# Designed miniproteins, single chains, continued (3), part 49

Each design is a single chain, and the fold is of that chain. pLDDT is the mean over its residues in the fold that is shown.

## One batch from the design tools (miniprotein)

Design m9790
Fold by ESMFold2-Fast:
Structure m9790 (fold): chain A 78 residues (1-78)
Amino acid sequence: EAEELIEKAKEAEKKGDYKEAGELYEKAAEIYEKKGELDKAAEAYEKAAEAYEKAGDKEKALEAEIKAGMLRIKKAVS
């Protein structure tokens, strides 16, 4: 499920649908986070941030970057 969302996000990026790509990466990140896959969740949030930045949504990009950073710290102390 999460990997299918990553593939859909990549397809959205190829079409230039960066907002949709960001939303799909964010959904994948939430699924990885629920599974305890913190590295994969952080990577997906980082991809969401890149996509949101390309879409011009700086607020969502910053939110995704913060979430990615928090997950990487959480993994380092766990």
Scores: mean pLDDT 83

Design m9791
Fold by ESMFold2-Fast:
Structure m9791 (fold): chain A 68 residues (1-68)
Amino acid sequence: NLEEILKELEKYQLPDGRIPISKAADVIAEYTGLSKSSVLTVLKRYDPDRDGTITLEEARKAIEEVAS
């Protein structure tokens, strides 16, 4: 369930509202049953500057992509 994954991700938000990609990958892998490495590959496309963080909206798009 996309909304449950997003609520879990909110718990790992940094003070600026961004989520560490490693934590996002752990949560998404747990809920989807996909490997963390597969999820990381998708999430890294939403972090072109290599900051190691993504927004909740980018996480939503990544989840929709891996679920398709």
Scores: mean pLDDT 81

Design m9792
Fold by ESMFold2-Fast:
Structure m9792 (fold): chain A 61 residues (1-61)
Amino acid sequence: MMSREEAERALENFIKAMETESVDEAREMADMFLAYLRQQGMPEELLEEVERRLREKIEEL
């Protein structure tokens, strides 16, 4: 299981990567990242927060 700190760092690095991609690629990457976090056993509450932040970031692109 990923620690909260590892998940937050992974999210931060992922968001930086998304900023260099197209909107379509960013959406696909976000879906893959969320699937990865689910496999790592992240709490549903944190997954919902991550999903919300990823959607907001994609809309800003």
Scores: mean pLDDT 75

Design m9793
Fold by ESMFold2-Fast:
Structure m9793 (fold): chain A 98 residues (1-98)
Amino acid sequence: MLDEGRELYRKGKLEEAVKKYEEAIKEDPSNAEAWNNLGQVLAELGKLEEAKEYYEKAIELDPSYYIAWLNLGKVLRELGKYEEAKKYYEKAYEILNS
């Protein structure tokens, strides 16, 4: 499901990618990557608050998943929360270099 979701995302089939990642989460709700990937697709669709919640869920499941911290920073920047975004980018960098 994740691989098929990624291919759909790469092809710009965003709504179909959402469905595949939702299926992956239903099969394994602890899969931090699936939550993060669903957040990425929702951010591309302009659903920034929903994307934020899903990145937060990915971080809750795997606090070492630096990509989710980076993506949360990007969404916060898009929401105009520049100082908060900077802290999340710094945390992502800290994790990557640990």
Scores: mean pLDDT 85

Design m9794
Fold by ESMFold2-Fast:
Structure m9794 (fold): chain A 90 residues (1-90)
Amino acid sequence: MLVLTEPSKEAEEAYEEAVKEMKELEPELDEAVEKLKAQGRVEEARRAVARAVAYKIRIVGYYIDSDAEGIREALEEYKRAVEEAKELAE
């Protein structure tokens, strides 16, 4: 079932939107990570990157599973992780 299931059009559209929004947020995450590193908060910078990567992996997993709702939920968690990293770096 999993190996024979192609992503639905809804899941494809959700994935394309997620990729677009992650691309737009990537510079903000990178800036927050560099600020945390500059402050000597290397462990917090590392954790921020790890959280963002984990949600990117979840989005890909949901896309393979043709789960548009999972993609949208993981995208919102990614956005939240970026916002929290920016707040920590301030």
Scores: mean pLDDT 83

Design m9795
Fold by ESMFold2-Fast:
Structure m9795 (fold): chain A 79 residues (1-79)
Amino acid sequence: MVEQAELSVQNGEKFEKQGDYLSAGESYHDAGEAYKKAGLYKKAAEMYRKSSEAYRKAGDLDSAEQSQKLADEYEKKAK
């Protein structure tokens, strides 16, 4: 689970460097889901925030808003 999350983070970073912000957003979202399933809510929130920013750069404002809500939710749950 955590190893898969780390791979998804690396994929997101690679896509960002390539300017593929939509794929970066998807990869960071996948990392957030994997960290969430592992109970690592602070890391999940961080990944959802990165996903939201990537989706915003891609012009996918709906996915950006959904990812931001998940980031806020899991940041609160991490307390």
Scores: mean pLDDT 86

Design m9796
Fold by ESMFold2-Fast:
Structure m9796 (fold): chain A 65 residues (1-65)
Amino acid sequence: MEKIEEVAREVARAAVEAAKSGASDVEVLRRAEELARELGEKYGLSDEQIRMALVEGLDRAGEEL
């Protein structure tokens, strides 16, 4: 649970930063997916856990925008 939340937090931060810097929606999503995969693999998360972290991160990013 804690590692999924950490990945979600990093994904949210990256998505908000990219959007505020003028990145397109497609670029924001691509960056978020790449980061979720990279950190998820580093922390030994399953594909399902990586997907959960990505969804949670994007939801959090929407709240910041």
Scores: mean pLDDT 81

Design m9797
Fold by ESMFold2-Fast:
Structure m9797 (fold): chain A 60 residues (1-60)
Amino acid sequence: SEELKKKFEEAMKNKDYEAGGQILAELFRRALEGDEEARKMVEEYLKKRNLTLHVLPLPR
């Protein structure tokens, strides 16, 4: 998911949350397939928005 990582960074840099949301959906899909890198990226993003994955709850 190196290409998705680059796209995600670009969206975050431009604060384009719509594009970032679409990329997150793809990363989440890959994470559900067992992509560890994608899961970590989704988790990092959700932490910044004060959200948690129900599968991996994080303290607030």
Scores: mean pLDDT 67

Design m9798
Fold by ESMFold2-Fast:
Structure m9798 (fold): chain A 56 residues (1-56)
Amino acid sequence: SPHVEEVRRILLLELKVNKASLEDLKAWVQEMLDRGVLTPEEAEEVIKALEEEYKK
């Protein structure tokens, strides 16, 4: 089951540790939204967390 907290944690680790592209991670969140795995509110929360972590 895709748990929003697990999704957020995994994507933040990809961004912080593996230096994954913010654009690729945001695209992945959009794919999850399109598949109904995340609600629009959950997708917005995850994207916002990624953008805040990426912020210089």
Scores: mean pLDDT 78

Design m9799
Fold by ESMFold2-Fast:
Structure m9799 (fold): chain A 60 residues (1-60)
Amino acid sequence: GAMDEAERAAARAATLAQEAGVPQEEIDRLSAKAGEAGRAGDAAGVRAVAEELTRLAQQA
């Protein structure tokens, strides 16, 4: 479903951000935000975190 896809996208984006050298503190902050959105059932919020992590990975 949409939530499962968003959570997989966020997990992949977090891995890419780690490999790109994005600071762990920033990755942890965004991961916490994704976790909160996931608990609230906000798939769009989880996907927004995935997009932000991907953006940071590309800029690192």
Scores: mean pLDDT 86

Design m9800
Fold by ESMFold2-Fast:
Structure m9800 (fold): chain A 95 residues (1-95)
Amino acid sequence: SKMFEEIKKLLIEAGRYILQGKLEEAKELIEKARELLEKADLPEEVKELLREAIELLEEALELSKEDTLEATLKVIGLILRVIGLLLDAELILNK
């Protein structure tokens, strides 16, 4: 799905920007992904996985404002979970 690939790209780039400390750019990509998801013609199961991925990235964005090792490790963990959700969504679409 072209719409799924666009949302996936935005979420992966948002995670990359969070890790680089580019929080304003990451926020813009998350907002674009949310807007596309609302308009997307995708199965509800896929939409639920993408909503969860967006929520995890929003949590990662807030945690990234903390200057601690514990917050940094949690941010990495949240981004890895986002990647897992995107892979699960892709598997559903390829059935």
Scores: mean pLDDT 90

Design m9801
Fold by ESMFold2-Fast:
Structure m9801 (fold): chain A 50 residues (1-50)
Amino acid sequence: FKEKIKEFYKKLEELAARYEQTTGADRQALLDEIRKVYEEYKKFLEELKK
């Protein structure tokens, strides 16, 4: 459980760092990836609440 959350956070942290270093279309693509990972994380948390 805790390790899975750590993995999600690590992935988001890496994507956020790349986002800050990029511009234009590349930045927008990274934003989409960040949103996807965040949605997966929210889904995972919802499953745990059941």
Scores: mean pLDDT 77

Design m9802
Fold by ESMFold2-Fast:
Structure m9802 (fold): chain A 87 residues (1-87)
Amino acid sequence: VDEAKVREILTKANVAQADIDAILNPTPENAEELAARVNDALIAVGNDKLVDLPPAAASQSLSLGLATLAKEDPETAKALLVKLLEA
């Protein structure tokens, strides 16, 4: 995965550096939740008829940043999803 590209896009979306670091270095405890968030962002930009509620505990900035990543660079977003699923 292009970690520099992920960091660039999420930083421009005003995602906290701690949240970016967590996504790039997932733990087994948070990897599934982060993978679900990336998957939801990819679905949202590919299918606008989905009405899934944003995760109640999610940082709004993180959710918006992931949607921006999925829209601007879906290949990097998919690679990030695979990396999170392998953690």
Scores: mean pLDDT 69

Design m9803
Fold by ESMFold2-Fast:
Structure m9803 (fold): chain A 84 residues (1-84)
Amino acid sequence: SAQGYLFEGMVALSKGDLDKAIEYFEKAIKEDPNNALAWAGLANVYYMKGDIEKADEYVLKAAELDPDNPDLQRVAARIEARKA
């Protein structure tokens, strides 16, 4: 299930297993493309890897899916500022 994959991705992130985290978050998105937390998880992983462009892409998608989440809006704005 998408929720099962989301949970596995979060566990992988907590262990520092970035490649496993990407795999599980991508599986969660494949099951449910509207899962804002899975998109936010991918953004977090790519931010940790230093890929600011991908982090920005994925956090904007998460914020678009959950527009009432001010934390996602703020993170998106901060990443955007770092691209310049």
Scores: mean pLDDT 81

Design m9804
Fold by ESMFold2-Fast:
Structure m9804 (fold): chain A 64 residues (1-64)
Amino acid sequence: MSEEELQKEVDLALATMAATITVKYTPEEEREKAVEELAERLLKLTGDEEIAKYTLEVGRELIE
């Protein structure tokens, strides 16, 4: 496995944790917006659209 592949797996794990924390500690009416803002922040920090998309998918599954 390349260093880039390993870093991506770590970033996806961190994205899952961040999405879970965001959903748990945000009021129900604000959760969707909070998850979208988290995904935007992760896109800005990592430059990886797949990480941002994964964050949205995980967060939305937790809200439903």
Scores: mean pLDDT 80

Design m9805
Fold by ESMFold2-Fast:
Structure m9805 (fold): chain A 86 residues (1-86)
Amino acid sequence: MSEKELEAEVLEALGRMLANLAGMLEAKGDLEEAEELLERAVRLLTEALRLRGVPEEEAEEEARRIAEETARSGKERHLENLEKLK
């Protein structure tokens, strides 16, 4: 892989991880912390998409969509896990 592609992969992985954590924090009721992590995830995913040649405005919109979808999945998984432990 090119150096740019490797950098994009690392940024995407970190962004998705932060988005997942944001969803888990939202499920716990830590709304302010969840929102902060979600915004950080959007920034990392935007940079990853830009490195892959997506125009900046489109990259930000797509990054936000990816982050919100990832956070939703993280929230759902956390809530399901809590129900299974009861």
Scores: mean pLDDT 83

Design m9806
Fold by ESMFold2-Fast:
Structure m9806 (fold): chain A 56 residues (1-56)
Amino acid sequence: SSSDLPEEARKAIEEALRYMGRNPDASEEEFRAFLEELGVPESMIPRLLELFRALR
């Protein structure tokens, strides 16, 4: 998507949480690669990595 609407950020977070739930053994590198492929803004990636670490 080419939109900066808050809904896209919400969907990215929801997809990240689903990925973590489906892939409990995923590495931080695999998770980061997933976020980049999903098109998550670079500014959001550190926050999602902190969430990933907190939930593992």
Scores: mean pLDDT 76

Design m9807
Fold by ESMFold2-Fast:
Structure m9807 (fold): chain A 104 residues (1-104)
Amino acid sequence: EEKKKKAEEAINELQKLLDSDTPDFERIKELLIEAIKNATDELIPKIIEVFRQALDKLSPEQAEELITAIEKEAEKNKRFDILLEAGVRRLQLAVDRVIERRKA
């Protein structure tokens, strides 16, 4: 299906972008949204994997923005596995911010 191809292409481009020294945040967000919009059940684990990798490459502020965008797109497309992962990452980010605030 055309949707599966679009999701696979978005995932492949996102992986290449994440391997770069200076990944473009807006492009990461765009590609993840595209992957979720066109996701098939088979691609959900891969989308979650690249989402996790993207979060590891971003600042806390960018990570929070990405999580918010992904939660909205996952909910809209009824991709509850992705929505659950985004919720877990949001909680981890909140805990990390509390720890950093106490150290700073």
Scores: mean pLDDT 82

Design m9808
Fold by ESMFold2-Fast:
Structure m9808 (fold): chain A 63 residues (1-63)
Amino acid sequence: SLSAREILERLRPYYEGLGAFEAGDYGTAVALFREALRIAEGDPDLAHLVPVIRAEIARAEAA
């Protein structure tokens, strides 16, 4: 599995999406989480994070 640093570098839009969500910008959070989902679906090393990212999209869409 990847180190936390490697995950942070490859999934930067995920962490930017978390920041947007905390700021109450749910539209930006959804867009950033969808970019993170695209990255994770295209990377076998990140496939295990796909369910986590999908849950964050659902959470932001429900907010």
Scores: mean pLDDT 84

Design m9809
Fold by ESMFold2-Fast:
Structure m9809 (fold): chain A 71 residues (1-71)
Amino acid sequence: MAEEYRELSKEYEKKGDKTSAYTYYGLAYLLEGDPEKALEYARKALELDPSNRTAEAVLRAAERRLRDPEG
């Protein structure tokens, strides 16, 4: 699952779509258990496109994990 999103982020990076690349990097890091990096990439994606629903969802999920790291 995380690997597929990392592959997607690489494909979007090759195409020059930084917004999608950052979005899928954020999702991959979130699924790999790195919410701080997920937050960083989701913020970068939202800086480029504030209407990106997927990046917003990743941002919220990463913030939740950082507030409650033990779950």
Scores: mean pLDDT 79

Design m9810
Fold by ESMFold2-Fast:
Structure m9810 (fold): chain A 98 residues (1-98)
Amino acid sequence: LSEEERRRLDREVDIALVEMVLGIARFYLSQGKKEEAAGAVELGIDIATRVGNRAKEQGDEETVKAVADILRELSEIAEQAGYTEVAKRARETADELA
C-alpha cells in the first residue's frame, strides 16, 4: 500500500470502529442494559475523540463531521440510559471538534 492508501484505510477503519461501538451501545440500550450502554458510550467517546482530533489536525473535514455526528448519537443513547454527565461529555466533545 502507498502511504496515501494506508492513511485512507486507517481513517476508514477508525470510522468503522466508532460506528461499531455506536451499534453496540444502541443494542445494550434496546435490551434495557443501561449501565452497559453507558459504558459503550464512554468507549465511543474515547475512540471518537482520538479519531476526530487526528482528522482535525489533518484537515479531514468529512471525518470530523462524521465523528461529531456519531458523538451526538452517543450523547442521545447516554441520555436515554439516564447517564446525563456521559451524554454532556459526548455533546461537548462533538462541539469542540466543530
Scores: mean pLDDT 85

Design m9811
Fold by ESMFold2-Fast:
Structure m9811 (fold): chain A 60 residues (1-60)
Amino acid sequence: SPETRAIARAILDAPADKRLAIAQQVGARMTPEQRADLSREIRRLAADPAEANALVTALG
């Protein structure tokens, strides 16, 4: 969704050292379906697949 894309972009625009904590906080407030959508957008937007995988794991 446009909202999920905006959240993924906001996480990836954050300073690198804060992205994991933000992903954990955001994921904790989401349903499993919302987390799946956000995971897809993070994997699509992230330049580094290893970072994308860490952030997706942090979502829950």
Scores: mean pLDDT 86

Design m9812
Fold by ESMFold2-Fast:
Structure m9812 (fold): chain A 84 residues (1-84)
Amino acid sequence: SLIQEARRALAAGDYDKAIELFEKALKENPNDVESYILLGEAYLKKGDYEKAIEAFRKALEIDPNNPVARTLLKYAEEKLKEKK
């Protein structure tokens, strides 16, 4: 599946490929909380904190109490504050 291929790309450090594949998966299933979280993680790994925040916020629009998305959103916001 696209999600499994995207997860493998993320694990391999191919963040651009992971982002592309998660975005394709989300076009087919736009309410997949896990894919938004993993998309956000890929952006975090690239240092794209603003895009990571956007992805985690999308996860929380679908599942407002998701503890992983809440924790990673807070982390991304702190990282963005540290950016010049």
Scores: mean pLDDT 87

Design m9813
Fold by ESMFold2-Fast:
Structure m9813 (fold): chain A 72 residues (1-72)
Amino acid sequence: LEKIEKVAKEVEEKFKDDEEKLRVALYLLNLIGQGKSLEEAKKEAIEVGKKLMSEKEAEEAAEYAAKLYEKA
């Protein structure tokens, strides 16, 4: 929980001017908090993101959050 909250704050600072990318990144962290694997969380976050932005942008947002989580 503490690890996810710390990563969420960094994600919020990174995407403060991009609400859609922020939503994708936070959704990925929420899925991890629910017990999903990093790989499963990335797939689901990108799928949701593709409804709001381009696939490339969704992948960038999801990869950023995933890398922060792995380093935390």
Scores: mean pLDDT 82

Design m9814
Fold by ESMFold2-Fast:
Structure m9814 (fold): chain A 61 residues (1-61)
Amino acid sequence: MEKEKEIEKLKEERKKILEKYKKGELSKEEAKKKLTELGLKAYELGDDKLVEEIGEEIKKI
């Protein structure tokens, strides 16, 4: 259950980072850095799908 809560938190953080980037509140460089950090955490939690999704988002910006 704790691991599932951490994964949900990472998904919410990803959503917030992308929204801030789209609104111009976060630079391209900062958004990529924060998304990369979330991807590493997702990898540590074993959520390969989330790692792939974050990687795709990074490539789009």
Scores: mean pLDDT 82

Design m9815
Fold by ESMFold2-Fast:
Structure m9815 (fold): chain A 68 residues (1-68)
Amino acid sequence: MLEEIKEKLKKAVEEGKISEEEAETILKIISALLNGASQSEIAKQLGISRSTVSRRLKKAEELGLIER
Protein backbone atom coordinates (compact mmCIF):
# COMPACT_ATOMS: atom_id res chain seq x y z
CA MET A 1 0.00 0.00 0.00
CA LEU A 2 2.50 2.67 1.12
CA GLU A 3 5.02 1.62 -1.58
CA GLU A 4 2.35 2.07 -4.29
CA ILE A 5 1.48 5.53 -2.93
CA LYS A 6 5.20 6.42 -2.86
CA GLU A 7 5.61 5.40 -6.51
CA LYS A 8 2.53 7.39 -7.60
CA LEU A 9 3.75 10.48 -5.69
CA LYS A 10 7.17 10.18 -7.37
CA LYS A 11 5.45 10.02 -10.77
CA ALA A 12 3.29 13.08 -9.97
CA VAL A 13 6.43 15.07 -9.03
CA GLU A 14 8.15 13.96 -12.28
CA GLU A 15 5.06 15.07 -14.26
CA GLY A 16 5.06 18.48 -12.54
CA LYS A 17 1.66 17.96 -10.87
CA ILE A 18 3.02 18.52 -7.34
CA SER A 19 6.30 19.60 -5.74
CA GLU A 20 8.72 17.26 -3.93
CA GLU A 21 7.80 18.98 -0.62
CA GLU A 22 4.08 18.42 -1.27
CA ALA A 23 4.74 14.73 -2.05
CA GLU A 24 6.69 14.29 1.23
CA THR A 25 3.90 15.95 3.22
CA ILE A 26 1.16 13.87 1.55
CA LEU A 27 3.07 10.64 2.25
CA LYS A 28 3.51 11.56 5.94
CA ILE A 29 -0.19 12.47 6.27
CA ILE A 30 -1.39 9.21 4.66
CA SER A 31 1.02 7.13 6.77
CA ALA A 32 -0.23 8.81 9.97
CA LEU A 33 -3.90 8.34 8.98
CA LEU A 34 -3.28 4.63 8.38
CA ASN A 35 -1.90 4.48 11.95
CA GLY A 36 -5.13 6.03 13.32
CA ALA A 37 -4.06 9.66 13.77
CA SER A 38 -6.65 12.44 13.37
CA GLN A 39 -6.13 15.40 11.02
CA SER A 40 -5.62 17.67 14.07
CA GLU A 41 -2.93 15.35 15.51
CA ILE A 42 -1.16 15.17 12.13
CA ALA A 43 -1.21 18.97 11.78
CA LYS A 44 0.38 19.31 15.25
CA GLN A 45 2.98 16.57 14.59
CA LEU A 46 4.05 18.03 11.22
CA GLY A 47 3.89 21.68 12.35
CA ILE A 48 1.37 22.64 9.66
CA SER A 49 -2.19 23.98 9.73
CA ARG A 50 -5.24 21.72 9.78
CA SER A 51 -6.36 23.38 6.52
CA THR A 52 -3.03 22.39 4.92
CA VAL A 53 -3.60 18.74 5.95
CA SER A 54 -7.11 18.90 4.44
CA ARG A 55 -5.81 20.51 1.22
CA ARG A 56 -3.05 17.89 0.84
CA LEU A 57 -5.56 15.05 1.36
CA LYS A 58 -7.85 16.55 -1.31
CA LYS A 59 -4.85 16.67 -3.68
CA ALA A 60 -4.08 13.01 -2.88
CA GLU A 61 -7.68 12.08 -3.76
CA GLU A 62 -7.47 14.08 -7.02
CA LEU A 63 -4.26 12.19 -7.91
CA GLY A 64 -5.97 8.84 -7.20
CA LEU A 65 -3.63 7.98 -4.30
CA ILE A 66 -6.38 7.22 -1.75
CA GLU A 67 -9.95 5.96 -1.88
CA ARG A 68 -12.96 8.14 -1.10
Scores: mean pLDDT 80

Design m9816
Fold by ESMFold2-Fast:
Structure m9816 (fold): chain A 57 residues (1-57)
Amino acid sequence: LEELKKRIKEIEEEIAKLEKKIEEKGEPTFEELLELGILELELAVEKLVLKKLEEKL
């Protein structure tokens, strides 16, 4: 549980960093959009797993 929460926080920080870089640059590259999409999908999956584990406690 704690390890999963730590991973979620790390993914959220990576997303925030990438969004900031895009904002400063004004326009995302295809690679940046793909990376953002992958990170958002990973975040959604990890959050779903965490919710399912917490419901069983």
Scores: mean pLDDT 79

Design m9817
Fold by ESMFold2-Fast:
Structure m9817 (fold): chain A 75 residues (1-75)
Amino acid sequence: SMELRKELEELRKRIMELLKKIENKELILRAIALLLRVIGLEIDLDLGAPEEEIRRELEELKEELRELEEELEKL
């Protein structure tokens, strides 16, 4: 799905932009872990994994990114 590929690409770009602003080691490592998971989903999609499985993981990643962004706002 082109839509799902676009959502994954947009999420990856959002995390990469966020990394430019983070100076806290723990938060950097959390952002890198999220980035690796997005890349893994892009690979899974290319290898023909079911879109429903990818969408579920994508929703979990979006929630974890939101939590990371909230943590950054508290600094």
Scores: mean pLDDT 87

Design m9818
Fold by ESMFold2-Fast:
Structure m9818 (fold): chain A 80 residues (1-80)
Amino acid sequence: MSEEDIEAEVYLALGLIYLNLAKQDEKRGDYEGAIESYKKAIELFKKAIELATDPQLREDAIRYLKEAEENLKKVEEKLK
């Protein structure tokens, strides 16, 4: 594992933390908090994709990015 892959894994892990926080906020009806957390997750997953040299790590980050973007869109629709 290169330093770039280690850093990509850290960004992926942080992105997953924010993705899970956003899902919890959404379940609690805190759509504003969910939107903020989904946006942070998206930024972190994009950084993971940029740094990842491992194909599987990049694919995982892309998959989670897509999930976060889709969930963000749905929550924004619920807020107003």
Scores: mean pLDDT 86

Design m9819
Fold by ESMFold2-Fast:
Structure m9819 (fold): chain A 77 residues (1-77)
Amino acid sequence: HVEEAKKLYDEGRYEEAVEAFRKAIKEDPNNAEAYYALGEVYRKLGRLDEAKEAFEKAIQLDPSNLRAKQALANLEP
């Protein structure tokens, strides 16, 4: 499930990648990496509010995720 979403992201199919990551999150709501990846996809789409929410959720689930913390900081003014 997550692998298919990552493939869509690598192919530049960002909207399809969003749907695939949302599906993966529905199957495993505690998957911090899936939330981080969803945030990166939203950032690529320019959907910065959704990107922020996804990164915040990734940090909530895994506070040691420095990549998610850095990505969130880069979205702040």
Scores: mean pLDDT 82

Design m9820
Fold by ESMFold2-Fast:
Structure m9820 (fold): chain A 68 residues (1-68)
Amino acid sequence: SLEEELRALEEQKRELEAESAEAIAERIKEELGVEITPEQAEVIRHSTLGLLDAAISFLEELIRRKQE
């Protein structure tokens, strides 16, 4: 459901907000084999959080319209 997708995105946002730039850089190195700086990881985090916020707002609006 849209409500389940919204909860999943909100959880992803919370997890990403709790993760440090250093931890994100380490995870990218482990998962993708690409070494990046914490500064580069912070840019990725900021951009991803912005996209998650936009997606969350969009789903919230769709749910509101469906419930009206």
Scores: mean pLDDT 82

Design m9821
Fold by ESMFold2-Fast:
Structure m9821 (fold): chain A 60 residues (1-60)
Amino acid sequence: SLEEKRRRAEILIEASEGIGEMKVWVVKKTDGEEAAEKVRKELEEKIEKLREELEREIEE
């Protein structure tokens, strides 16, 4: 169902954000603030693309 697909998409987004936040935290600790900022920017772009991809899949 459409609602079931939406629920799965939300779970995937949440999990991806969580993993990404951990990565940002590790990079900040090991490589510093500027490196972490670049990783966060990359994470935001990846999450945005993931949302678009999942929305397309839900529509189909």
Scores: mean pLDDT 81

Design m9822
Fold by ESMFold2-Fast:
Structure m9822 (fold): chain A 77 residues (1-77)
Amino acid sequence: MEKELLGKALEHARKGYEAFKKKKYEEAIKHFREAIKYLEELKKLLEKEGRLEQAKAAEKAIEEAEKLIKEAEEKLK
């Protein structure tokens, strides 16, 4: 589960970033939202297991993806 959640989050983050670079902002937003979904589940799992440093890393990744979504939304307005 944990490794699968991380893998899915990274795959969607990568696709979102590639879409963002190509100025496909709607596609980028969709992928970053999927990445956040998997990162939120991963964060909850890590917190339950007492892996607070890894949970904090997941939180930072969520914050960065949210920032990229806002930037993409501003481009689309």
Scores: mean pLDDT 85

Design m9823
Fold by ESMFold2-Fast:
Structure m9823 (fold): chain A 85 residues (1-85)
Amino acid sequence: SDDDLITGVTRLMVIRSIQQGNSDTTITQIGVRAHRIGQITVQYNPQAAQQARDRADQRFSTMSVDDQSRVDSIVRQARRQYRQR
């Protein structure tokens, strides 16, 4: 679904931000911005959104259990903050 593709874009940006050593607050704000970008990407370039989802899934599977939990927590928080705007 489009929502799954948008979530994939958000997850990829969150994973990248974790790997850059950013704080949870900074990563969450990046996630909120990424969700908005994801909506635009799905509308105008759905293949890029699909590739972002696939890349996020691949990177996520190679992360530690602790980092996977952190990604899931931050993505949920970013999505919640985006929907409350």
Scores: mean pLDDT 84

Design m9824
Fold by ESMFold2-Fast:
Structure m9824 (fold): chain A 73 residues (1-73)
Amino acid sequence: KVEEIKKLLEEASKADPQTAVELLNKARDLISELTDPEEKEEAVKYIIEAAQKITDPQVRQAALRALKVALDA
């Protein structure tokens, strides 16, 4: 699951805004299924790295929602 999340986040950072939001929503759903604290910390790291590459406000907001799920799950 963590490798799939990483791949979705990497693709989102390179995609157009519409596609990036869809990919980030998929990553968020996978992140919500993580129960291992180490996997959650890895996901947080990947979300932050992807968010740093994103300049579009809508895509950035979707990335922050995914981050919140990883931190609050």
Scores: mean pLDDT 78

Design m9825
Fold by ESMFold2-Fast:
Structure m9825 (fold): chain A 63 residues (1-63)
Amino acid sequence: SLLDEAVELASPEDLPLVVLYHMAVSFYLKKGDREGAAEVLRKLAELVPHLRELFLEAAEEIE
């Protein structure tokens, strides 16, 4: 998935943040809350600018 690719592309400085949000997105998706999952990805795109496009594409795919 695009989210798994983002974890592998994250810099060591951003990795803990990306992993935490990855867990949150997975939690929302398992609950069927796709809007919540997409919002988490959009927030992550703001926090990790060099991976912004990847996270925004993942959010669009979920919605």
Scores: mean pLDDT 74

Design m9826
Fold by ESMFold2-Fast:
Structure m9826 (fold): chain A 96 residues (1-96)
Amino acid sequence: MREKDLEKMREVLRKKGYSEEEIEALIEAYEFGYKHAGDQETLEKYIEEVSKKNSPELVNEMKLALEIGASFALMEKAIDELIKRREEEKKLKELL
């Protein structure tokens, strides 16, 4: 499932004129942001490291991709909490 979503993202970036190296850098930044959502120190350290070996323009785009990935992870967590609360309320109503 995740691989199919990442491939769709790669196809969109290719259509926008990104190189394969730029696409992979952006996908890696997105996945890193998603994995480390809420860990601001780890996210900032990642951007510091990629800034040493990439152009400023690409680093700015990687930072945006990382922020998008982190935002999706936080949104999924919020949705899971809403579902959990609804299930708990349903159980309470069944018991009265």
Scores: mean pLDDT 79

Design m9827
Fold by ESMFold2-Fast:
Structure m9827 (fold): chain A 57 residues (1-57)
Amino acid sequence: SEAEELRRRADELVSRLVDEGKSEEALEFYAEFLRLLAQGDIEGARRLIEEAEKRFG
């Protein structure tokens, strides 16, 4: 599902941030991502990931 794909992408971003010593940023990103999913805001979750990927990719 789309939610499963987004979770996979979020996990990859968290791993990248942790590897860069940005554990607090990784935690804040993941918390916001989970909050959006809990609200059913799949579009917002996708945009959050795309913005983060653009910044770190």
Scores: mean pLDDT 84

